# Designed miniproteins, single chains, part 72

Each design is a single chain, and the fold is of that chain. pLDDT is the mean over its residues in the fold that is shown.

## One batch from the design tools (miniprotein)

Design m2651
Fold by ESMFold2-Fast:
Structure m2651 (fold): chain A 74 residues (1-74)
Amino acid sequence: SSLEREIEELVAELRELARELEALGLTELAQHLLQEAARVEERLPSMSEEEKEQTVASLRGLIARARALIAALR
């Protein structure tokens, strides 16, 4: 499904952001993003379409907050 592919792309982006945060010394936040990515990947095969939509919104919000923090520190 398009939602499944979107979630996979967002999870990949979350992992890239975690690496950037780790490089900036924000290890705890980087670990939080990696744990969330792993949790989403584990649950993705059993998610309903509604849960997938909620997950997309949640991941987008988390990515936006992480990007804003990185931008503020650069």
Scores: mean pLDDT 88

Design m2652
Fold by ESMFold2-Fast:
Structure m2652 (fold): chain A 63 residues (1-63)
Amino acid sequence: GKKEELLKLIGEILDIIGEIEELERKLEKTTDPEEKAEIEKKIEELEKKLKELREKIKELEKE
């Protein structure tokens, strides 16, 4: 049902936030420009996915 779907989406959001935080910590330690670019790309992809999941929650709440 709707409640179970919301809980699943919230769980996915929390997991992605954790991944972003871990990548941001790695980015702070990284001095190589190529590695920095790769980490920044991964963070950008995760932030995009996070926005998509937030929009799904909004649509579920709109009922």
Scores: mean pLDDT 84

Design m2653
Fold by ESMFold2-Fast:
Structure m2653 (fold): chain A 68 residues (1-68)
Amino acid sequence: GALKERNERLKELAEEIMRKSGLSPEEAEKAIVYAMLGRDEEAKKILMKGGLSEEEAEEFVKRVKELS
């Protein structure tokens, strides 16, 4: 169902964030939740703290919002 497909894609995004950054699973999940809530600045701040560039952080925020 749509919920299972969305959860699988969100899990894949979290794993990609962790692979490209030094973020923990909890930090990656927090960034995704903030992006889903439209709190783009807080989401970007977490992602950039993990070592992502501003451009990479903006792309991940956009990808999360497309799933919301």
Scores: mean pLDDT 80

Design m2654
Fold by ESMFold2-Fast:
Structure m2654 (fold): chain A 55 residues (1-55)
Amino acid sequence: SVYDRILAAVEAHRDDPVALTAELAKIQEEENLSDEELGELTAAAVAEVQARLAA
C-alpha cells in the first residue's frame, strides 16, 4: 500500500531529513498524491514510528 511505502521511508530515513524528503517526493510523484494526502499519511507514519520507539 501507499502507506506502507511512506512508513518504510520514514523508518529508513528517520535521522536523515534530506533523504526522507527526497524519498517522500518520489513516492508523491509515483503514486500521484496531493500535498494534503502526503501530509496526512506522513504524519500518521511518523506518529507510528515514534510510538514504537517510546514503547
Scores: mean pLDDT 82

Design m2655
Fold by ESMFold2-Fast:
Structure m2655 (fold): chain A 56 residues (1-56)
Amino acid sequence: ADELLAEAARLMGVSVENVRTALELYRQDPALALALVERYAGPEAARLLEEAARRL
């Protein structure tokens, strides 16, 4: 989990804590979380968020 979070954080240009916040949003509304991450960090970052959420 931590390795994927660190990878996503690096790709998104944010802290691991911000990625954890995005994961919490994903638990509440995955479609919205993915759309926001894709908009601000790109489709690869959205894919990494989804993968991190799957592995927890």
Scores: mean pLDDT 74

Design m2656
Fold by ESMFold2-Fast:
Order: sequence, then C-alpha cells, then structure tokens
Structure m2656 (fold): chain A 74 residues (1-74)
Amino acid sequence: SGEERSLRFAVELAKLLGLEEEAKRFEELAREAIESGEVSPELEELAKKIQEAWNSLSEEERLELFKKAAERVA
C-alpha cells in the first residue's frame, strides 16, 4: 500500500540519518497511527526530529540519502 511504502521510506531515511533508535520508535508509533487514525505527540516529536536532521544536510547529501532510501524500499 502507499501508506506502507511511505512509512518504510521514512524509516529507511531516518536510519540513514543515524537515527536508528528513533526510526524504530517512529515505525511503531506510525503503524499505531495508521491503525487508529490518531497521531500521538511522541510521533509528532519524532517526525520533527527526523525532519530537522534531514534539513541540516546539504542539497547533495539529501539527494544521495533519498536515492539510498528509495533503493531500500524498491
């Protein structure tokens, strides 16, 4: 499904950012959110942390990690 693929992509990106523990917790909470339709504050904080790490990269670094994450999901 599109939700599963998007979730896997986000998790693989977070792992590539060095946020392996956060990626695991994000996956757990995101799966709960998909099932319940409710987003927890912890999930929002983890998403923000991952987004901030992503935004700290250069354009070239982001492109390289995007390609690697996409390959892992393909």
Scores: mean pLDDT 85

Design m2657
Fold by ESMFold2-Fast:
Structure m2657 (fold): chain A 79 residues (1-79)
Amino acid sequence: SSEIEKANKLIEEGMEAAAEGDVEKARELFEEAIKLLEDSGILEKIAEEIGISVEELREMIERGKEDAIELGLEIYKAK
């Protein structure tokens, strides 16, 4: 769907921002992507298909967001 495409673009932009050392911009972009997926009901559908709660999926996504930011910073430090 168009919402998934928009979320993917925001995630890519967030990863790029983190790799450039802009942690705050990266966080904002990831949070916008998460909100888009939540508001569109995509997170609920993913949780149902995987067989976990939406709350568990949110926890996984929050960990993934922080891991992505940390990875981006390591890429930035390698420049």
Scores: mean pLDDT 84

Design m2658
Fold by ESMFold2-Fast:
Structure m2658 (fold): chain A 92 residues (1-92)
Amino acid sequence: SMETQAAQKLTAAAINMIGSETNIKFLKKNEIKGYEDGKLDAESAIDNAREALELAEKSGDEDLAKLAREVLERAKELLKKATEKLKELKEK
């Protein structure tokens, strides 16, 4: 069902979001690699959350749609943070 597909995509997005946050916060040995990996995870989280949101809205599942929007916004914030920090680190 579309609800099952939405839940699966939302789960994938949440895993990607956790990966992004973990790489940004905890990869201390190489900050550039941490932010690069965090950026890639955030981009994957955005893609999966967008698909989850579309499927949830089509199925009429308002609770899944709300969760998908929350994950999407958090993933966008992580992408912005990683992108800005990579620019800062590479410009000097």
Scores: mean pLDDT 84

Design m2659
Fold by ESMFold2-Fast:
Structure m2659 (fold): chain A 84 residues (1-84)
Amino acid sequence: DKRLELMDRGVERFLERYPDATPEQIRAAREAFLTAAQGYEEGLSKEEVIDRALEEFRRLYPDATPEQIEALKEALREVLDEYE
């Protein structure tokens, strides 16, 4: 499943940038990447996909730090570039 592959790859990239992520943060990141995969399949622009994924992450983890947001944003950009 391409959506699950994008999620797994995205979480891997996120953990490379934020290795101290808790299980709760990892779960929020997984949901954000699934949201990104859905937006990508629906034909949304890369920027719209990133914005929706970040919104979902903040919804699930409102206490997200700027460092965590940047790590997720960079991971999203890398994964979406791979799945062009």
Scores: mean pLDDT 83

Design m2660
Fold by ESMFold2-Fast:
Structure m2660 (fold): chain A 67 residues (1-67)
Amino acid sequence: DEYVEKGREALAKGDRALAIVYYGKALEVDPSNKEALEGLAELYEQMGDLESAELYRRAAETGILPE
């Protein structure tokens, strides 16, 4: 998915806001997109938000979005 690739590229460059936008677009197309959910988990882990990272990691495993 191009949106997931763009999200990973933005995250690698430190542009977390842009990474959120692209991963969000991937989830608009497929709400259970494992790669987008894993990307968001990595993003929150890099920000030090380990709780959000864990929620998105579980969502990637189950296909259920965190609330």
Scores: mean pLDDT 78

Design m2661
Fold by ESMFold2-Fast:
Structure m2661 (fold): chain A 74 residues (1-74)
Amino acid sequence: MSLEQALLALTQAMFSTPVSEEAKEYAIKGLEAASGGDKERAVEYFRKAAELATDPTFKAAALEAQRAVEEADL
């Protein structure tokens, strides 16, 4: 999955699945960090979003976003 596809999938999951305020906040911070080229912060925030996630679809999307950022040369 491309970085763009992974970030889009996470954004979609935020609006389509039940997600806590905290998990959503970390997902947003991760998306902002990724957009700014801050790989280290993006990975950290997506990991925290996944840790706080109770919905399996959102959790999977956050983990894929983390992986996509780690694979990307940012």
Scores: mean pLDDT 82

Design m2662
Fold by ESMFold2-Fast:
Structure m2662 (fold): chain A 61 residues (1-61)
Amino acid sequence: SLKEKVEELMKRGREALKAGNYREAIRDFAEAVELAIENGDLDKVREASRLMAEALRKAGL
C-alpha cells in the first residue's frame, strides 16, 4: 500500500540520515513527501518535509 511505501521510505531516510548519507536521505524523504501527498496523509507530509529540510541543511544545501 501507499502507507507501507511511505513508512519504508521514512525508515530508509532516517537510516541514511544517521549514517551521514544526506543525499540519499533527501531523496528518500522527498519521495515519501510525494507519496504521502498522494495518500492524503498531512501528518506524514509534515514529518517527511521536516526531516528533508534537516538533511538539506546538514548537506550544506
Scores: mean pLDDT 88

Design m2663
Fold by ESMFold2-Fast:
Structure m2663 (fold): chain A 82 residues (1-82)
Amino acid sequence: VSEAQQYLALGVQYLLEGKYEEALEYFEKALKLDPNNALAWANLGTVYAQLGKEEEALEYFRKALELDPNYEAARLAVEELS
């Protein structure tokens, strides 16, 4: 497992626990190592949506779709927040 994948997994764990600040830290670390990781961008969008920052969330989900146009979860999130 790559370091980027380990950071992504930790970010997801914190997100599921509602620890949004910690989730952001680890998703940002994952993206520093792999900026083309659509899943990391989508998860960053999810954190911002949970924080009520819908405009920022939309931006991150759109980045995920730019990297993976078939990313169903990110597509649905953009439709919901648009």
Scores: mean pLDDT 84

Design m2664
Fold by ESMFold2-Fast:
Structure m2664 (fold): chain A 78 residues (1-78)
Amino acid sequence: LLDEAIALAKEGAKAYKAGDYETAVKLYEEAIRLFEEALGARHPAVLLAMRELAEAAKKAGDYEKAEKIERRLRELIA
């Protein structure tokens, strides 16, 4: 689980650097799911992946998804 989550997050970062923001969003979403399952929602790895997901969603033009993620992230940090 954790190794899979790390691999997915790395592939998401590669997709983001390549400008494939839709693929980055999907990869980060799956990575977050696995990180939450393994480590819990407030773990730094989950929070970092959510920040990356929000940025990828904005670049993909999905502002509603980005706002939803940013709201959840604020709740988890506060």
Scores: mean pLDDT 83

Design m2665
Fold by ESMFold2-Fast:
Structure m2665 (fold): chain A 91 residues (1-91)
Amino acid sequence: MILYKPDEKLKNILKKAGVKKDYYTPAEIESAILDYLYKNNLLTTDADGKVTADLRNTELGEIVGKDQVTIDELLAAVFERLEKEGEKIEV
């Protein structure tokens, strides 16, 4: 099983989502990010009914580097940051 230890910037975002851990499973990261979006009212729909996240003026937007993202694009960017800036442990 893969566990991630986020860098301090991402760790602070995950703490704001209400999850206080040093190591997270991929499923826990995904759930925490989705909960963060919901609690901060960042979810929107485009003209075609596709769900997107509005990250303008957010700490999460600073990490991703985009103002509008799909949920899949957001999760991909978060996991890329976990691989590059955090720690990955296989147990």
Scores: mean pLDDT 79

Design m2666
Fold by ESMFold2-Fast:
Structure m2666 (fold): chain A 91 residues (1-91)
Amino acid sequence: MTGKERLQALGDEVMAILKRRGAPEDMLARLAALLEKAIAGEITYEDRQEFAALLVEFRRAHDLTPEELAALDQLAGLVNLVAVINETLRE
């Protein structure tokens, strides 16, 4: 699986978790937009920070299972990896 394919798959899984847990519509819309930017290779430093902050707020607001926490952690890690790769390739 490529990094982009893995990002898409994990993104879909995490978005399903957020929706199932009743995340606010504005949070869902913003996270979806940030994921699309990451997949497109358009994610900025500010976008990456906002993505991380939104996931932290979601974790604080909802009692997540260890499996759900692991999925969120894996997505956050992959978004960071994609951002680092995009930054390195653009430098």
Scores: mean pLDDT 78

Design m2667
Fold by ESMFold2-Fast:
Structure m2667 (fold): chain A 60 residues (1-60)
Amino acid sequence: SGKEAARKGAEIGEAIGVRAMVTEGLSAEEASRLGRETALREGKKLGASDEQVRAAIEGE
């Protein structure tokens, strides 16, 4: 449950970051930061801990 919530949050964060790069012209660093913040927020809403979201973003 928490691990899947974290993965879902990370996927949402990545999608938002990529969209911001394409539509707003954000740098890779800015998009990465936005994606990470979004992943943490959305993952936690779904029941993941901060540590679980961080692990999902870092790739396992």
Scores: mean pLDDT 81

Design m2668
Fold by ESMFold2-Fast:
Structure m2668 (fold): chain A 67 residues (1-67)
Amino acid sequence: SAAIGEKILEDGKEYGKELIEKGYSLEDTVREVSRLVMEQGIKAGLSSETIAKIQLEVQKYIKKLYE
């Protein structure tokens, strides 16, 4: 559902912020957050296409935080 996808997106953004505060590199942060989004999306029964869209949106957000 849309609500589940939005929650996973927000959880991914928060996790990304925590990793940045812990000193993770951009590459490591993107990898770890993309993994979390994939695992949560699969558990929630989201399609591969929906999971990929959430991953791309989280990656865009994280990249901006390193600018």
Scores: mean pLDDT 87

Design m2669
Fold by ESMFold2-Fast:
Structure m2669 (fold): chain A 69 residues (1-69)
Amino acid sequence: MEAARELARLAEEKGYTELAERAREIAEMGVPETEPLVREALEKLKAGDYREALILLIEAEELARKALE
């Protein structure tokens, strides 16, 4: 959750609105199992790898949806 909020803030700051929205949704779902994937996405975003960050967030969303079943 914390990493997702940090990623959303950084993405918004960089103008990556779609990435920021996805990160906020993950934070709202509140599934702790997504935290490692979101942390990796945050590291990739800090490194300037938008594509890798997006892929990791999509995986985190899938994991969250499956955990909430």
Scores: mean pLDDT 81

Design m2670
Fold by ESMFold2-Fast:
Structure m2670 (fold): chain A 82 residues (1-82)
Amino acid sequence: MVDEKVFEAEVYLALGLIYMAMGDKDYEKGDYENAIESYKKALELFQKALELARSAGNTRLEADAQKAIEDVKKKIEELKKK
C-alpha cells in the first residue's frame, strides 16, 4: 500500500522533471510560450508527487517534490515577465 504510493510519487516526480527539461529546452530556443506550457505541466506533476509522498509519509520524496515545485514556480514567474 504505502510502497505503491511511493512508486507513484516517484513516477510523477520523474515525469515532472522531463517536462521541466522540455521547458528549459524551449526557453533556450526563445519559445517562451511552449516553455511556460511545459513548466505548468511539470508543476502539476510535482504537486501530485508531493501529495502522494505526504500520503505515504516519505519525507525525502516530500522534500524533493517541494524543491522541484519551488524551482519550476520561479521559472514560470520569470517567463511571465517576458
Scores: mean pLDDT 84

Design m2671
Fold by ESMFold2-Fast:
Structure m2671 (fold): chain A 71 residues (1-71)
Amino acid sequence: SAADGAAASEAAAKAGAAGAAGNGVTRQRMFDLASEYNPAAAGPARAAADAALAGDGKTSVEYARQASLAG
């Protein structure tokens, strides 16, 4: 939903500010999460939240945008 996307986007912005130092573990985790990616709105929202919690703010924002657009 759009609300899930907005929440994930906010979390991503905060994670990006805190964890923008080139976290290789975060990148590897993101590739692992991408392999489980579900293009429905719930999938992108979960991926956005997971990326934000892992410290990849840019990837999280992109997934949050996809979740918002997917409805």
Scores: mean pLDDT 53

Design m2672
Fold by ESMFold2-Fast:
Formats: structure tokens, C-alpha cells, sequence
Structure m2672 (fold): chain A 72 residues (1-72)
């Protein structure tokens, strides 16, 4: 049980960091669009945002798996 709790906390930590990174990238994208950044720069930021969203989704899936193991 203790090891599963540690992994759960580590996973939550990764999710929180990934959400923070996503918010920062979303703000950068908004600023880039407002400041008239190049289409290439905007596309790069959008790609990084999509990657961050996928990472969060994957980590949330791991979190749910760990929560289920704690109930078993």
C-alpha cells in the first residue's frame, strides 16, 4: 500500500506540473497571436500544447489505475 501511495503522489505531482506547463503554453500562444507572431511560431506552440494535453491525459490514466489498486 505505501509504495502505491508514493506512486500516486508522484503521478499527481507530474500532472500538476504538466497542467502548469500547459497553462504557460496557452498564455504564450495567446500573447503570440496578440503580438502578431508568425504562422510557423503559432503552429509550433499549438503542437506543444497538444503534446502537453496528451501527456496530462496519459498521467491521469495512470492516476486512475493507481487509485483502483488502492481500493483492491
Amino acid sequence: MEEIKKKLLETIGRILRAIGDLIDKELELKKAKEEGASEEEIAKLEKEIEKAKKEIEEEMKKMKELEKKLEE
Scores: mean pLDDT 81

Design m2673
Fold by ESMFold2-Fast:
Structure m2673 (fold): chain A 81 residues (1-81)
Amino acid sequence: SEEELEELIKEAEELFKKGLEALREGKYEEAIKHLEEAKKTLEKALKLARELGKPELALELEERLGIVDILIGLAKRLLAK
């Protein structure tokens, strides 16, 4: 449903904020955990957006997934040093 889609997007935004805060604090393992959870939630939202015929929202969610992947990569590189 559209309501379920909106709740998934809100959940992903909250997880993303937690990931960014952990990155800011240098807590890279926590950042990776929250960002990977945000990614999984965004992937569920993307699937649902496609099923509901929302191509513009699907594109926005794909762009957000790209940003999350970049941040996960950054956190992993910083953790490895």
Scores: mean pLDDT 89

Design m2674
Fold by ESMFold2-Fast:
Structure m2674 (fold): chain A 84 residues (1-84)
Amino acid sequence: MKVRLELRVTVRPGQAERVAKILKEAFEKAGVKVLSVEVTDNEVRITVEGTREQIAKAFTLAAKKLLDEGIEILSVEVLREEPV
């Protein structure tokens, strides 16, 4: 079953564009469709569509890359989750 997921990711000022790129690449590598990405100085809002298994794999890939680059995530909020 596929889900559409909207996330708000809060980061330190100046890191949001790099985090958005890491998340987008991780989702695409995991086979997840990226529907939208919105970036401010300290916030990434991303909407994705995929299976729960693909989304979980994407988060694992993103977490490894974020740790490798020393980037701290301040919060992750699920704004919306719906079946598709």
Scores: mean pLDDT 86

Design m2676
Fold by ESMFold2-Fast:
Structure m2676 (fold): chain A 102 residues (1-102)
Amino acid sequence: MTVTQPASVTVKEGETVTLTSTSSVPADFDWYKQRPGEPLELVISNGKRAPGVPSRFSGSGSGTNYTLTISNVQREDEAVYFTRATVGGEVTWGSGTRLTVV
């Protein structure tokens, strides 16, 4: 299985951004956030926000296409966002999308 994410996305503070991930076959997708020097943090699992994640984060999609939407983007949202795709117990990680807030 192959998981594809854009390398980078830039958004203005206060605007809405949509990050995309695609897999070569239908998969279950989770979204993770990683800031430099920090551990990987779960953001969306099975289309639902993880505990403590702000309501401005939402996950959508099915099959081969999955999206993370962040409304009213804040400076603190600058991070690399990774998808973890699972098919039949096999896990494949996307290469990550670097989100830059300007």
Scores: mean pLDDT 84

Design m2677
Fold by ESMFold2-Fast:
Parts: structure tokens; C-alpha cells; sequence
Structure m2677 (fold): chain A 75 residues (1-75)
């Protein structure tokens, strides 16, 4: 539902911000942006979007992963 989508968007956004601050490459930043956009457009469900955002954040590093997890917990 909309609440699950909001949590997933928050996770993607938090991961993006942390990754950008840590100097992640443009490909990784684009992947996180694309996940957030797909959730907002309805191309991805909240659950699938959250799963993809968390997986990308995990590959990016501990800061992005923790930011994404916290955003999901706070939703």
C-alpha cells in the first residue's frame, strides 16, 4: 500500500544521500534513483522496492546500508 511505498522511497533516498556523501560512483547513485522513481511511478511494489534499495545499499557500504535499514524501521 502507500505506506509500504513511502518506507521504500525513504530507504532509497537515505541510501542515495549516504552513498553520495561517501563518493559512490554514478552507476550506484543512478541505481538508487531508479529504484525510488520506480516505486513512486508504481513500477515496483513497496516490498520489492525496499528489497532492491537494501541490496544496492549493502553493495555501496555500511553507511548506506544502515541509513536504508533505519529508514525502513522508522516507517
Amino acid sequence: GPASGAAAVAAAGAALAAARKDGADEQTLNELRSVGEAIVSGELSGEEGARRALAIAKKTGPAAYEAARRAIEDA
Scores: mean pLDDT 78

Design m2678
Fold by ESMFold2-Fast:
Structure m2678 (fold): chain A 61 residues (1-61)
Amino acid sequence: MSPAEELAERYLAAGKELIAAGAAALVPKVVQDLARELARLGESPEAVRRTAEEVRAELEA
């Protein structure tokens, strides 16, 4: 996987763990932190937004 894909998978897993622990209120922060780290990796704003939205949708499902 690319570094961006690996990062998205790690944040998705962390978000799922938080939901399982009853901390679903922290999910927006997880998504925001992912977006910030993807931008730090040099991903375009479009790619950052798309990946963050995909992770948010998965966590909200």
Scores: mean pLDDT 82

Design m2679
Fold by ESMFold2-Fast:
Structure m2679 (fold): chain A 81 residues (1-81)
Amino acid sequence: DLEELRKYIIDNKDKIDKIVITKQPTDEYLDVVANTLNLNDYTGKIPVYTNDPKYPRSVSSFGGELRDFLAEQFKKDYKLK
């Protein structure tokens, strides 16, 4: 549930080591993750990983950059048809 995910991130922002996305998400899922992490008090504190562990992006440039990054990585990693 995306709403439960968002609440969990908000309530546990300082306790979350990382977020790992293991399946190809919908655009709505990417929007929830990107927008939640773009809040000033979360930005740069929670790293988000795709299936590719070499991309541990946890920087103040989440948001649009995160969404674009995840979309491009999912095209590559999940081999979209």
Scores: mean pLDDT 48

Design m2680
Fold by ESMFold2-Fast:
Formats: sequence, C-alpha cells, structure tokens
Structure m2680 (fold): chain A 60 residues (1-60)
Amino acid sequence: SEEELEKLAEKFGVSVSAVEGAKKLLEDGFSEDVIIQFLTREAGLSEEEARELIEEVKKL
C-alpha cells in the first residue's frame, strides 16, 4: 500500500501526500474532474498526467 503510493509519487514527480489526497478524494466519491483540478493546482500536474495518476490510483 505505502510502497505503491511511493512508486506512483516517483513516477509522476509528485509528493506521496498528493497521491494519498487523490486516493482519499476517489474513496470519498468526488468526480474525476474535481480530482484532476486538485492534482493540477496542488501538485502541478497536467490534465493528462492527472488522469493517468487517477487510473493508477484506482488499481490500488
């Protein structure tokens, strides 16, 4: 669990807390558009990178 979050953080060049935040928002039922906005604003990802991270987090 933690190791997978660390691997995703390294892959996307973001903090582990950003990956954890995306996972929390998915678990809380937020839309992907809201999570994309969170990741682009807080973690500096592009919309495409944010979508890729969301799909990887869904596999966890």
Scores: mean pLDDT 84

Design m2681
Fold by ESMFold2-Fast:
Structure m2681 (fold): chain A 69 residues (1-69)
Amino acid sequence: MESSAEKAYEGGLALYEQGLLRNAELAFREAIRMDPNYAEAWENLARVLEELGRHEEAKRYREKAKELK
């Protein structure tokens, strides 16, 4: 059974593959909102933010993902 957080995360991955970085960001943020311990969502959010040039935010969120492992 798919969780809402998992579905948002999967949607984010699909958007990222299409190059829709802003939409991917929103989907990963939604996954984190539903499950703040979703380390993979934090990691992929950080990657999207790096590609958007938001390097400081990306670093913070990557640190958060490492804490959750």
Scores: mean pLDDT 84

Design m2684
Fold by ESMFold2-Fast:
Structure m2684 (fold): chain A 65 residues (1-65)
Amino acid sequence: SVTKEVGAKIYVVGLAIEGGAKKVTFENDNVTIEVEELTERSLEAIKRAEEHLKEVGLGKLTLKV
């Protein structure tokens, strides 16, 4: 459903920001998370975001440093 997809995107953005992301971009069913540096905190945030996207049936997550 549209509302569930929007909620999932908002959740992913919040989680990525808490993980130290500089920018989050959504293009159709793809999510790109940009970080200034790769840390354990950013990797944990990426893993949680990827798991959530899988549950909702959204597309693939890409990490950019």
Scores: mean pLDDT 72

Design m2685
Fold by ESMFold2-Fast:
Structure m2685 (fold): chain A 82 residues (1-82)
Amino acid sequence: SDEEVLDEILKLRGYSEEEAQRVRARWEALKPVLDARIAELESRYQAELEKHKDDPEKQRRIRFEYEVERALLEMQAAVDAL
């Protein structure tokens, strides 16, 4: 989950409780923006999957590209919270 990515980064960087509180507050502020970006991404990829209903190979590629772009959005949001 998005929160698991953030928690792992905080652990790896050895953040103090005070620093971790600031990062979590920043994350909470960024979460609605991240959720909106993921919703837009999902809408775009759902439309593309519909266009390629009869092409299983292309659908697999589209699904893979969606998962990669989603992961990048989640990672970027976690980094931006730091």
Scores: mean pLDDT 83

Design m2686
Fold by ESMFold2-Fast:
Structure m2686 (fold): chain A 84 residues (1-84)
Amino acid sequence: MEELVEEGRRLLREGLEALRAGDAERAVELLSEALRLLIEALGPYHPEVAEALEALARAYEAAGDLERAERLRKLAEAARELAE
């Protein structure tokens, strides 16, 4: 699982950089993959998964998908509350 965690963290950082650069489409791509890898490695109720969900919500909001962004924000709050 170390390789999944390392790659997930790398993609999370790259996705956040893309989001700050204003590339919402690239951020969605990178953060979606980061979320997938982090869930596989850490489970759905982990602080890093909550961070990835929040970042992905911001990326979708920037891309204009407000409904998906809202759903992801709710998932991030749930993951953060249930994080071990």
Scores: mean pLDDT 84

Design m2687
Fold by ESMFold2-Fast:
Parts: structure tokens; sequence; C-alpha cells
Structure m2687 (fold): chain A 98 residues (1-98)
């Protein structure tokens, strides 16, 4: 599906931006978890595995929330909040298209 391909591309772009922001702020372990959960999310979407999708999305959002809590720079925190919201919105879109 062209719509599903666009959602996957959007998720990948957001995951990469979030992970880079976390890495730039010394939160390398959280960035690694964000990348891992993002990869698992994309794999679940491609497989049409709704249960794996929900597990990966929950882990991704939890890792983003941990990054938001631990980042000290207010501007980076605001950016992570907005990017995390975008991930949640694309997650809802992906589940609807599965």
Amino acid sequence: SAELDAVVAGIRSLVDEIAKLLEENGLTDIAKEVRKAGDELVSAIRAGDVDAFREALNRLLKAIDEGIEKVTDPETRRRLVVLGMAVAILGVAAEYLL
C-alpha cells in the first residue's frame, strides 16, 4: 500500500531524528532503544503483525518518554515532545491501515 509505505517512511524519519537528538544530548542508551523499537515497529508493520506492532509501538513511545524526562535542554525537550506526538499519530494511522 502506498499509504502504508508513506507511514513507514514517516516513522523511520521521526525515529532517526529522535535518536539523533538523544545522542546529541548524551542519552545514547535511550537513543539505541528508540532505534531498536523503531526497527521492530517497521518489521511488524511489514509483516502485518498487529500484536508485534502494538508491543513495538508501546516500547518506542516509552523510550521517547524516558528521553523527554532525562533531557535537560528545554528546547530539545520541546522538540522530543512534538516528535513523540507525531510518532503516536503515525502509529494510529499504521494500525488503521493494518
Scores: mean pLDDT 90

